# Designed miniproteins, single chains, continued (4), part 54

Each design is a single chain, and the fold is of that chain. pLDDT is the mean over its residues in the fold that is shown.

## One batch from the design tools (miniprotein)

Design m13862
Fold by ESMFold2-Fast:
Structure m13862 (fold): chain A 90 residues (1-90)
Amino acid sequence: GRAAAKAHLERAKENLRRYLERHPDPKVQEALRHVDEALRALDAGDVEGAKRHISRATELLAEVYREHPDDPLIREALFHLQDAQAALDA
């Protein structure tokens, strides 16, 4: 449901904020903006808008994860984005 998706997006946001403290990365900054837009879309009841933003954030973070494999903050953010998407598909 939307509440579960929002909780996962908030956790992804926290992981990305922590990553950016050590690694100022424009792709991670763009992914974080998409997470913020997904949260705003859910607050407005726009589930389809939220899904588009989650997908874009996931694409950006997948690229970062390929460049920095096994980074725990990026890995956990990706898991939370996947769980948010699954919660909206249920």
Scores: mean pLDDT 88

Design m13863
Fold by ESMFold2-Fast:
Structure m13863 (fold): chain A 85 residues (1-85)
Amino acid sequence: TDLETKLLTIFSQLKTLLPEKAKIIDVLEKSLLAELNSVDKGRLDKVLTQVSILLENGEPEEALNVLVDFDIDLGVESLKKAVLK
């Protein structure tokens, strides 16, 4: 999908801009790609749009933090859904 292509492009840009954080970026990329079929499309698009704006503004560390927070939110939601049912 266009969102998958956008996600892959963003991670490629982040690895280029933040090579010292390549390990966490790689883990995050794999985590978010695994969630791609289960995540809400509109929610993902909003997050990727925010990240793209931050990258255009020269704020790659803030862009990475937005993606990390999003991945944590998805993980917490998954855990709450599993534990609280």
Scores: mean pLDDT 81

Design m13864
Fold by ESMFold2-Fast:
Structure m13864 (fold): chain A 74 residues (1-74)
Amino acid sequence: APPPTPITITVTREVNGEKIVEEWTTTDIEELKRVLKEVAERQERGENISVSFSLPKDTTAEEVEKVSEAVEEG
């Protein structure tokens, strides 16, 4: 079996005119889903926060589909 696909997550928020960027890598798709949900809930509350994620350049189409499907379910 191939190793778990590493996902790089970047969360950007702005507080008192200062841009705070937090970036980390995870192999847990459930963690990605939780972060996306948390950021969405914080945006609903009026926080200036955004999230983006990226997969490695050598990620297969099957791995991309798996991540996309999990994100759509969350």
Scores: mean pLDDT 76

Design m13865
Fold by ESMFold2-Fast:
Structure m13865 (fold): chain A 89 residues (1-89)
Amino acid sequence: PDVNRQELDPNTNETISLTVKAPKDVPTRILVTVELVEGNFAVTKLSSQKLAKEEQDEENPDMVFLTGSIFASLKPGEKAVAVGQAIPV
């Protein structure tokens, strides 16, 4: 499944994995960003860029799936959104 966005509930303390589609012929990285959208303090942004695993899309041979991961730890009352983006390298 193509999950390029995930909402994170309070007390999340786990590795979040997101998948994006990218062209097979273009070298591409996945950027995973976690943004705090609700909490009792100033907005905090976390970002991670990692080399992704590539898997060929069975329905479209010109596309691949890239998976990136980030560890997210949220406090009670915090809510965040994790977003995956495909970036050419």
Scores: mean pLDDT 66

Design m13866
Fold by ESMFold2-Fast:
Structure m13866 (fold): chain A 75 residues (1-75)
Amino acid sequence: AAMQARLEAARREAAEAANSARSLEEELALARRIGALALEQVRLAGADVAGAEAFLAAQLARLEELVAARLKALE
């Protein structure tokens, strides 16, 4: 029946969306950890910490915005 095929397609779509959302959240969490470690390295090296912090904050904010937009697109 057409309705049965539509239900099967919807369930596959939902599973793929859930997997994509989880992957995006995992990537964001990893990016945050890498950023934190990189910032700590800058501090240990005695480099321009303030500049590095501002740059990292801007990049993470942009990444969060992109992830949020992609998650909304999956709705």
Scores: mean pLDDT 71

Design m13867
Fold by ESMFold2-Fast:
Structure m13867 (fold): chain A 95 residues (1-95)
Amino acid sequence: MAAEKAREGGIKAAKGAISGDKEEAKKGGKEMAEGGKLAGKEAGDKKGEEAAKSAESGGKSAEESGGKDASRQSGGAIAALGGGISAALAAGGKG
């Protein structure tokens, strides 16, 4: 499900950001963005656009944070989790 993909991507991106693993953060961010786009297709244009944008923003933050200072890594991890959760909620795919 798109919501699951967005959530898993957000978690992976957050882990990468926290551990400083730029590649893992980038991979998670990409998966979260893909999940957000799929959620957009499922939820309809308005909610989908917002979900996809949140997921992309979170993924970008995590990717940017992957090799940065700890304070920035924390910010990226929070943004990634928030983006993934927002996308999952918009998709309504928790069931």
Scores: mean pLDDT 64

Design m13868
Fold by ESMFold2-Fast:
Structure m13868 (fold): chain A 93 residues (1-93)
Amino acid sequence: SEKEKLIEILKKFGEKLIEAVRDYAREQGLSDEQIEALVGALETAMDSLIETIKKLSVEQAKEVLKKFAESTKKNDPRFKEIVDEFLKEIDSL
């Protein structure tokens, strides 16, 4: 279904964001323990977003995901490329 495709796209986006955050945190000199705690918090947030998306219509899910992606890019321009690819994949559905 289109909903299943949206969830797959969201999971892929989350994995790319987590990897980028790991790399950034490592560059900033965070300890392995701090990086794992940060990643765990992000994984929990992504799981919650997926559960929210499951409860919405496809149209509502797309709107929520677009707003989430735009906020991510606005708050940290380093994620622009990851966000732009995510938005492109959503718009292709």
Scores: mean pLDDT 86

Design m13869
Fold by ESMFold2-Fast:
Structure m13869 (fold): chain A 100 residues (1-100)
Amino acid sequence: MIDWNMTEEEAQKRADEIIETLKSPDEKEQLGAILDARQIADKLTPEQIQRIVDAILERFPTFSPELQREAFGFIREVRDKLTPEQQARVDAVRAEAAAA
């Protein structure tokens, strides 16, 4: 559960925890991390969002189709906070997933 009085330090710690959990081989933990990121997205800086999206994109080919769908749902909601280079990477990863 997130703290609604979340400080900048707490936001940074939460973002780091999400990124670390995304490296887990457990699909349920990875899903939990994506859902956590989605829940606190409005409390994160663009830079923190960008780091989480990079972590998702790095692991994306290892995700199940269901987890990939949830990951794209999150990325779609935060797309305006991404760099043009990250948006291009998202589009490339999506195209690769669609081709498989």
Scores: mean pLDDT 79

Design m13870
Fold by ESMFold2-Fast:
Structure m13870 (fold): chain A 77 residues (1-77)
Amino acid sequence: SLEEARKVGEEKLEEVRRLAEEAGRRGGPDAQRGADTIVGAMEADFRKHEEELTPEQIREMAESAKRAIEELLERSE
């Protein structure tokens, strides 16, 4: 349902935001800025397509964002 998709989107966006904050603590200000950009891109995509996205698609979007943040931290070594 649309309500379920929206709820999953908010929950997953919060999870990704928390990971971004952790990335900032570990990798410093540049890592935090990069992670914040990834979160912002996910949020923008979610808000633009919220009526079309399924809960499964939202979960896939969150996993992609998490992976991008992990890759960002790896490059910050």
Scores: mean pLDDT 80

Design m13871
Fold by ESMFold2-Fast:
Structure m13871 (fold): chain A 69 residues (1-69)
Amino acid sequence: SSEKILDEAVSLAQQVLSEAKTPEEREQAEKLLQEALQAKESEDVDAAIKVLEDAGVFDLKRAVNKVTG
């Protein structure tokens, strides 16, 4: 259901924030959480899907930065 997608976006954004280690990562994660919460409040499924995609990109960027410095 659309409600589950909205809840998943919030849960994933919260997880990303809890895993943030640097001030920059924390700032990006807080922005994702804010976007997820706004999507849930407005019931904007497209926005929630974008948050899920952005969270995935954040994880990839973190992995790349850890390898490259």
Scores: mean pLDDT 76

Design m13872
Fold by ESMFold2-Fast:
Structure m13872 (fold): chain A 97 residues (1-97)
Amino acid sequence: SMKKVSIVAVVRAETGEEGRELAEKVRDELDKYISQLTGEKIDNLFKFSGPLPSGTQHMIYGEFYASESVAKGLKEKIDELRKEVLVEAAIVVLPAE
């Protein structure tokens, strides 16, 4: 049961430079987490962009195929990050064709 996973998350900082550093840190943490779940070295699976028009927000995003267990683990990780550093996040998990 392969799943298609789409993720968008947003971080906020006082400056565009700090926001970029924070977005990169979150992106790297997500890449590391998927590496741990899959046993593979994942690099640059997630991307980030910004600053958004507000000047203080950056977006982290990713779209990929994963097993149901990896998708579930990632949902749990995003929920943890929502309590720590993310001002907004959405994760969509659909059945793969």
Scores: mean pLDDT 81

Design m13873
Fold by ESMFold2-Fast:
Structure m13873 (fold): chain A 95 residues (1-95)
Amino acid sequence: SDYDKYLKIYSLFLDVVNMAMDYLVENKDEESLQELGELLRDFMTLRFTSSDYKKLTEEMIDKLEKIRDIMSKRDKELAEKIDKVIEEMKKIYEE
């Protein structure tokens, strides 16, 4: 179901967000942390105001692509790990 896909993708989304946050905190990258925080705030606002699971899933993928782009300038290996998670999310979504 769309809801079951959404829950799987949301779990992966939180894992990536936590990995990026941990890296940025350890490296004291306040500028990237602020940018990450804004992306998270936008998504959480949509999540609490919408029950469109397809739209929420598309927004999570979009937000992670932006997080990957931030991380690609900081840590190539972490950015590659994020990209693999995005591809897994897209496969779950297209099932």
Scores: mean pLDDT 86

Design m13874
Fold by ESMFold2-Fast:
Structure m13874 (fold): chain A 80 residues (1-80)
Amino acid sequence: MYKEVAELLKKASDAMKAGNKEEAIKYFQEALDLLSKDDSEEAGVWIIAVAIALNGVKRGDYESAAEFAERLAKKLEEKA
């Protein structure tokens, strides 16, 4: 799961860098859906972090959201 979530967050960051906001939102939502299937406290923390990144995209904070998504992906890869 966490490796798959990391790949989705990388795709979201890449989509934001390409100016493809709709594709980025789709990948963030897919990452949240995967995390929501895990009832652990750890998954809950990652859900909050991904939701913060998604809200950044919705507010137009694309650079901050892309950088945050990249940092989250890297941390999730280290756990997988």
Scores: mean pLDDT 80

Design m13875
Fold by ESMFold2-Fast:
Structure m13875 (fold): chain A 91 residues (1-91)
Amino acid sequence: MEEQERFDLEVEIALVRIQSAITKLAIERLKSDDPLVKEAKKLVEQADEHIARAEEALRRGDFETARQHLEKASELVKEAQKLLDEAIAKR
């Protein structure tokens, strides 16, 4: 069960990391001075900090701390994507 929990967390961390990278690439490609894009960039930077902390906690076997940081990273990436979609929809 703990081995399965570790695997599930590793997969979820990897998926959030990929989503963060895609969101950053979109921000860089837009080259926009829109305040929504600037806010999205800050949220993605915060998400990367939480991803790093989740990975560190997972290496230590601290699954509870890893899950907490993963949840925060996922929420931050989703909010960044939402702001980016709003900026794009504005034309």
Scores: mean pLDDT 84

Design m13876
Fold by ESMFold2-Fast:
Structure m13876 (fold): chain A 60 residues (1-60)
Amino acid sequence: LEEKLKEIEKEMDRLVEESRRLEAEYQANPSPETLQRLFDVGVEILKKAVEYVILKKELE
């Protein structure tokens, strides 16, 4: 159970780092492609956050 939470945390950390890189890219060179990638990563972060909250609630 804790292992699954750790896996989600690692995935979220990776996605957050990716989002930060994309934000920097977008600010340096605004493009529709970078903006789309930013939104896609944001959606994935939200999905992982929801999974984390649900799993944590089941454990508590």
Scores: mean pLDDT 81

Design m13877
Fold by ESMFold2-Fast:
Structure m13877 (fold): chain A 79 residues (1-79)
Amino acid sequence: KKNEEAAKELRELAKKLEKEGNLKMAAVARELADALESGDKKLLFEAETELGVLLLEGVVLEDEKTIESVERIEEILEK
């Protein structure tokens, strides 16, 4: 049930990110939602790895908007 709720919140966040023009982050949010719904540990690891790469890019490039988007996804995952 918690994973289903997190997946739903991630899909809604992905729609908002797409509207904001953040297509890469929206794609990662959807991949995380799919991984949580499927229970596939490999898909979850791959999606979390992509999220980590985007966070690293945001930190290195000092892109606060990218860092904020990663934090929003992480907050959903921590629920």
Scores: mean pLDDT 80

Design m13878
Fold by ESMFold2-Fast:
Parts: sequence; C-alpha cells; structure tokens
Structure m13878 (fold): chain A 59 residues (1-59)
Amino acid sequence: ALEEAEKLEAEGIEAFERRDGRTAAELFRQASKAYEAAGNHEKAAALARQSDVLERLLA
C-alpha cells in the first residue's frame, strides 16, 4: 500500500518533469488515494491539492 503510493508519487513527479501535466495530475490523484488508504492523510491531502491545481491549469 505505502510502497505503491510512493511509486505513483514518483511517477507523477517524472511526468511533471517531462511537462506531461495531464499524466502528472492523474498520477498525483492516484497517489493521493493510495496514501489515504495507507493512513497518510496529510500527504494524501497535499497530492490531491496538487492534482486539483494541475487540472485547473490544464482546463
């Protein structure tokens, strides 16, 4: 659970670094849900906010 959340976060960062904002937003959303399932609510909330910001900028 936590390892999958960390993997999704890392993949989201890589997508963001290559300027793939849409993929980054989706991966941050998935990482947020995985962190919430793992009990890390603070990190889940932070990644959900980051995904929301990217989605808003790309709309």
Scores: mean pLDDT 82

Design m13879
Fold by ESMFold2-Fast:
Structure m13879 (fold): chain A 89 residues (1-89)
Amino acid sequence: MEGEIDAALAYMLIALARSLLKQGKPDEAIEVLERALDFVEKAKNLTPEQKRRLLEEIIRVAEEALKVSTNPEKAQEVLDRARKLLEKV
C-alpha cells in the first residue's frame, strides 16, 4: 500500500515537472524533478519495476529540461543521478 502511494506521489511530481516545462519554466521543472528523484531514491516500498519506470520518466523530462534550461548544470546533475540509480535497479 505505501509503495503504491509513494509511486503515485512520484508520478504526480513528474507530471508537475512536465507541466512546468510546457509553461516555459524549465528551472522550476528541474527542482521538482530533483524532488521526485529524492523520493524514488529514499522510498523503501517501491518495487524495482516501479523504480525503473519512475527513473526512466525522470530521465526523459530532465533531457527535455536540459535543452531549454538557463541552469544546465543542475539539469545535468539530476539526469546523471537518475541514470546512476537506474543502473542499480
Scores: mean pLDDT 81

Design m13880
Fold by ESMFold2-Fast:
Structure m13880 (fold): chain A 69 residues (1-69)
Amino acid sequence: MKEVEELYKKTVEELKKLAEEYKMSPLELDIFLGMVDIAYSIYKEDAEAMRKMLEKILENAKKYAEELK
């Protein structure tokens, strides 16, 4: 379960870094953070599913941020 918590924390930190780097609004960041919270709630007992979902969220956030340039 500690693995899931570490994945959550790392993903949140990466999203905040992306928001700062690409000047995302607080509302835009909040949408991605909301998706992370939902994933954490659903997959807290499945570390593999959690990792996959968090990776997908981060990948989508990076893609979105890059399109802002």
Scores: mean pLDDT 79

Design m13881
Fold by ESMFold2-Fast:
Structure m13881 (fold): chain A 83 residues (1-83)
Amino acid sequence: MVLKVLPMSEEEIKEMIDSFIERLEEYVENSPYATEEDKEILEKLKENKDDLVKALEIIAEFYEKFDPELAEQIKQLIEQLKK
């Protein structure tokens, strides 16, 4: 999964969230390594996809275990959206 360089527009953030959901769905459906946590994150993200701040918070928590640097970049995006 790939993020663009900060700062991002709201439209770019929406596109990123949609792309992330699509890729996570593919991962959960097709990977033997997908966990119940991954499925729970996917369900929460789908329910909150229209709330940019909430969606980014969920994505940041997902990345904290895999890529803490990327998680911090997402947290910076959240701060920008809060204005």
Scores: mean pLDDT 74

Design m13882
Fold by ESMFold2-Fast:
Structure m13882 (fold): chain A 74 residues (1-74)
Amino acid sequence: SPLHEALSEGVGRIFETAAAGLKAGLSPEEIRARMREVAEAWIKENGITDPNVIDALERVIDWLVEEERAALAA
């Protein structure tokens, strides 16, 4: 469905942003900020108004920040 395809694309962009931030040596806080900016830009650019998609992207950001904190502390 278009909803599932949109969610998959948004999640992919967040993952790409997290990976790039980790590679660049950014803090978890900086990575979170960049992921939010990318998610907000993608939502606006694609006219996403579905609160389920927006909520799912926020949950992915929260999960990835925890993963980035673990990776940087290792």
Scores: mean pLDDT 79

Design m13883
Fold by ESMFold2-Fast:
Structure m13883 (fold): chain A 74 residues (1-74)
Amino acid sequence: ELREGLDAIAAEVGPEATGGLANAAIELGALSPEEAEEVRRYLEEKGIKLLSTEEALELAEKLRAQGVRLTPRD
């Protein structure tokens, strides 16, 4: 199930975004320790690099900046 969900996300958003989303879920504590380890193993098997906490925060800031930039104020 978890691997199938990750495959579906990867197909929809691509491997880079999948790695970022998976790391965000781990950071938010949305996954159990066993699920977090399975996600890390899945990313390694697929050749998707798991981001460090610092890299994940940078990606999250970039995504927020893109969202803010795309929100019309005028």
Scores: mean pLDDT 58

Design m13884
Fold by ESMFold2-Fast:
Structure m13884 (fold): chain A 94 residues (1-94)
Amino acid sequence: MLKEKIEEVIELLEKSSSPAAPELIHLLRAIESLVETAEKAKDEEKKKNLIKSVELAMEALRELVEQSDLPEEVKEAIEEALEIAREKLKEIEE
């Protein structure tokens, strides 16, 4: 589940002592919330806008990770969370 993976990543970020952790956690929480809202959306236009918002948040998260000095295990966990989010967006679009 995306929620479980994001919670795992947040725990790793909190233990990492990275200055970027609060911003990364915020973006991860935003991605989780937007994906859940998109899955529940009945209006096609709202759904499309939510999917676009998730894509923008994922891009922002990726750029912040590239600029951050994070342990390899944290970077790998973030990549796994993004893969799960992408799979969820495909299911929502189909």
Scores: mean pLDDT 83

Design m13885
Fold by ESMFold2-Fast:
Structure m13885 (fold): chain A 75 residues (1-75)
Amino acid sequence: SEREEIEKRLEELWKEMNPREVAEVLLRLKKELGLGLAAAPQPAMQAAIAAAPEPDEERIEETLELIRRYIELEK
């Protein structure tokens, strides 16, 4: 099913993403879902983000698109 294909691709992306990419995905999701959470990342996470290589914007966009599709399939 499309849901299973999305889950498999998301698992692959999660394995490949660095902490900066993960933080960016979460930030954009919070913004899109209207969660309004103003919590700054914890110091340890912030250090990991600062040390991570440049984020792959295509990977971030693909992850967000897959999550949006997954949400739509749950309706």
Scores: mean pLDDT 70

Design m13886
Fold by ESMFold2-Fast:
Structure m13886 (fold): chain A 84 residues (1-84)
Amino acid sequence: PLGRLSNPELAERAAEAARLSAENARRLEEEARKLAAKGTAEDKRKAALLATSADLLRVAGLVDAELVPDEEERRELIAYVEEA
């Protein structure tokens, strides 16, 4: 299990990083869907790469969210990342 951050500034930066990762994951997933809809083999390959990048960003966001010491904020951040 990941430890919680005791430094308030670092904890806030972790929360910000988690939100940014979720937002970027959503953008990449949206772009992947648009490319997949074009239907060419090349677009489908690019869409798969973007989808993988979105998944990796969600993992990074979950790691950062787990570091946030406030239980309610941590729960909300985890949900925000999972919805991305």
Scores: mean pLDDT 84

Design m13887
Fold by ESMFold2-Fast:
Structure m13887 (fold): chain A 65 residues (1-65)
Amino acid sequence: SIQEKIDKLYEELKRKGKVTPLEIAQILRKLGFPESVIGEVVYKLLTKGSEFTAEEAVDILKEIL
């Protein structure tokens, strides 16, 4: 389910601490998110900064889904 993918994203990002938009994109791709969603997430992240917490990344993903 989409929620299981979001939970896995959170777990993996939390382990890394602060993550870049490129790292977030790579994890989203591994989890099977469509490229259209990945592109929108990366675009939003790049407008806000260069490094993000797991919570910030997941919040942006939820805004796009």
Scores: mean pLDDT 86

Design m13888
Fold by ESMFold2-Fast:
Structure m13888 (fold): chain A 60 residues (1-60)
Amino acid sequence: MIPKELAEKVAEILGWDPEVVQAALNDAKEVGGNPEVVKEGLLSAGVPEELAEEVAEALG
C-alpha cells in the first residue's frame, strides 16, 4: 500500500484530494503499472524528481 504521507505530499503539489491520489497510486501498484512511466507522469505534472522517485520506489 502506498504510504498516506507520500500521497499527501503529491496531492499538495498537484492541488488534488490526498485520498484520490492515494487510491490512484494503489490502483497503479495493484495492476502492475510500470514505475518509470508513473514517475515520468508525475514529473510532467510538476512533482519534484525526488518525490516522484519515492513514488516509483513504493510502486516497485
Scores: mean pLDDT 79

Design m13889
Fold by ESMFold2-Fast:
Structure m13889 (fold): chain A 95 residues (1-95)
Amino acid sequence: DEWEKRWLEELSEDVKLALEGELLIARAEEGIKKKGKVTKLDEEGRKKGEELLKKSKVKEEVKELVKEYVEALRDAHLPEKQEEILKLLEKILEL
């Protein structure tokens, strides 16, 4: 939606790389979970995600925060997780 587009524009390029990396890893892991098997696409997605995380020059603390945010997004359908997601996003935006 428009909100995601606007806050992404304010993030540093290195934070965006970390976010993309974690999202690729999370998508690959979710695909494996649903299928009960690892495909070549899942392995390629994980490798690409790990490579993007390595290219990101953000501090390890920021990478951990981005990982927590992406993991929380998996449960975004739960109202109790929405507050956690917003708090993690605020911490990322403060960087």
Scores: mean pLDDT 73

Design m13890
Fold by ESMFold2-Fast:
Structure m13890 (fold): chain A 76 residues (1-76)
Amino acid sequence: SRKEEAKERVLFTLLLAKVLNDSTPLKAVNKYLEEKTGIKLSDEITDENMQKVYEALDKLSDEEAEEVARIAEKAL
């Protein structure tokens, strides 16, 4: 539940950032994912990349997922 809520918060923030043409939240999320999991993702918001981000978030702990959600929201 905590991880699921955090993943939805990240997804919502990235979708809103896409509408606003703001690359800052995705770059911040990708930096966090690379540092914690070693996964390097594209800064392009495509359906494929959004799915990869969502799946990569599942590799984080509940606490790390909540942290990256806060990072994304602050970057918006």
Scores: mean pLDDT 84

Design m13891
Fold by ESMFold2-Fast:
Structure m13891 (fold): chain A 84 residues (1-84)
Amino acid sequence: MEDEIKKLVENRKKAEENRLKIAQRAISLADSTPEEEWDTVARVGRLIKALIDGNEEEADRIADELGLTPEQRENLRKIAEKLK
């Protein structure tokens, strides 16, 4: 499983496609709450910023409000590390 992430990093095309999928999946999770559809995009941005800053507690709160799984949180952490 860890090797799959390594291959995605090596293949730029797959990494870009995965970024789009993660963004769309986050938006799809927001679709469960129509009034917060626009707010969810902003929250995902704040989550990534918190991860970049190393503020795990703030990132955890935002991820919990978005209903993210622990696996999704790990994926976002790795994306934030690449965006540093």
Scores: mean pLDDT 67

Design m13892
Fold by ESMFold2-Fast:
Structure m13892 (fold): chain A 66 residues (1-66)
Amino acid sequence: SSNINFINNINDYARQNNLTNGQIASRIYSYQNRYDQAVQSFRISINNDYTQSQQMYNDAVNDMIS
């Protein structure tokens, strides 16, 4: 959803500024690359939080059954 809106906004901007299809593609590629990098950083952050949460949960469960 947000990704489609992002692409549509770039296309609208390009049409208003009379950009060629090649220039549109180049801008989409550049922004997609930056988006992918942000997503990767976010995924690493979530995975670290998930690992810590799992350890805390397992320790609590073990304390309850001991």
Scores: mean pLDDT 67

Design m13893
Fold by ESMFold2-Fast:
Structure m13893 (fold): chain A 90 residues (1-90)
Amino acid sequence: MDEELTEAAERLEAEDPEGLRRRLEEATREELVKRGVPEEVAREIARAAAAGRGDEAKRIAEEAGIPIEVVTEAVAEAGRRVAEEIRREA
């Protein structure tokens, strides 16, 4: 959920903003690879998405022939995973 991700981001941003971005990037990359996205493309999409550059992530996906729905699902699951990890650590 967007609200859950926002709370997770606020908490980690106060404690370790670089760590939060890195966790989101890695989780997004893993979820994309799990959905069949090639490793190199998954890394580029994950980096753009974790940096809040959604338009760039979409462009990379389109250039690689990856459906935007796959990217959206991967980003949502990655955000959920990171939120649960932070919740577990709290």
Scores: mean pLDDT 77

Design m13894
Fold by ESMFold2-Fast:
Structure m13894 (fold): chain A 51 residues (1-51)
Amino acid sequence: MTKKQRDDYLKQLYKQSYQGFKNIGFPDNIAQSMSDGIVSIQKDIIDKQQK
């Protein structure tokens, strides 16, 4: 995928994950940390698939 497609996907993933955790009842700081972790893992997977 292109860098733009990757960046757009990761931004969307963060927003969806953050909203999901907030809807379950996690506090803001935990929802942010968990969403950052998910984005970090997915970014690593995408970067490995492009090699």
Scores: mean pLDDT 79

Design m13895
Fold by ESMFold2-Fast:
Structure m13895 (fold): chain A 94 residues (1-94)
Amino acid sequence: MRYRVELLIKAKPGATFDQIKEAVVEAAREAAERHGVRLTRLRIEKISDNEYRVTLEVEAPSREQAEAFARDLAERLKKHPLIEDVEYRVEEVP
């Protein structure tokens, strides 16, 4: 089944777009591998000086696995030295 995972990331002052993108891509790949989820799309948009919207589309066997992936991804990003906070939501898509 297909799911959309949306992240709202608040970065620490001085973090660059490229640094945030690198952190997101790496964390997403690690979380996807751990939870048996396939990443089909990843988009990153800067919405303010220190805020980013990340949209991921994933294929997962169940909503529980998609939510476990999103939670793990958010927790990995929260531990990154350049990231202050991460909020996430998961929705099923056709």
Scores: mean pLDDT 86

Design m13896
Fold by ESMFold2-Fast:
Structure m13896 (fold): chain A 61 residues (1-61)
Amino acid sequence: SLPDLETLELATQAAREYVKLGEFSEAVAAAKRIVDASSQGNWDEARKIAEEALKRAKEKA
């Protein structure tokens, strides 16, 4: 299946926001979960994980 570009953009933004907060372990954990879901072809789950990670990072800012 083709990669979901929007999911990858959300994942990148979530990682950037966590890095700004100094939450490096959170950034790595979110990335691993997204990679695991997308490697199984489950882009809907990968997108949900990315959206939740971004929301949580923004709420901590």
Scores: mean pLDDT 79

Design m13897
Fold by ESMFold2-Fast:
Structure m13897 (fold): chain A 72 residues (1-72)
Amino acid sequence: SSDDLLKKAQDYIDQAKDYIKQGKFDKAFDKLNQADDLIKQAQKQGADPKKVFDMDTQVGVTQLKGSVSRLK
């Protein structure tokens, strides 16, 4: 279901946040890409647009934090 896709995407976002804390930026970005793909699939399946927007925002914020942390 679209809800199951969003739950899996949240799991990947959480894994990406953990990898960023560990300085493992390539692994973090791979997990964010996987989350983004699942969010897009959920959107195509008619997931709640607000939930899709909230999760897409989490991906973008997490990616930005990772990119800023990597710049050193």
Scores: mean pLDDT 88

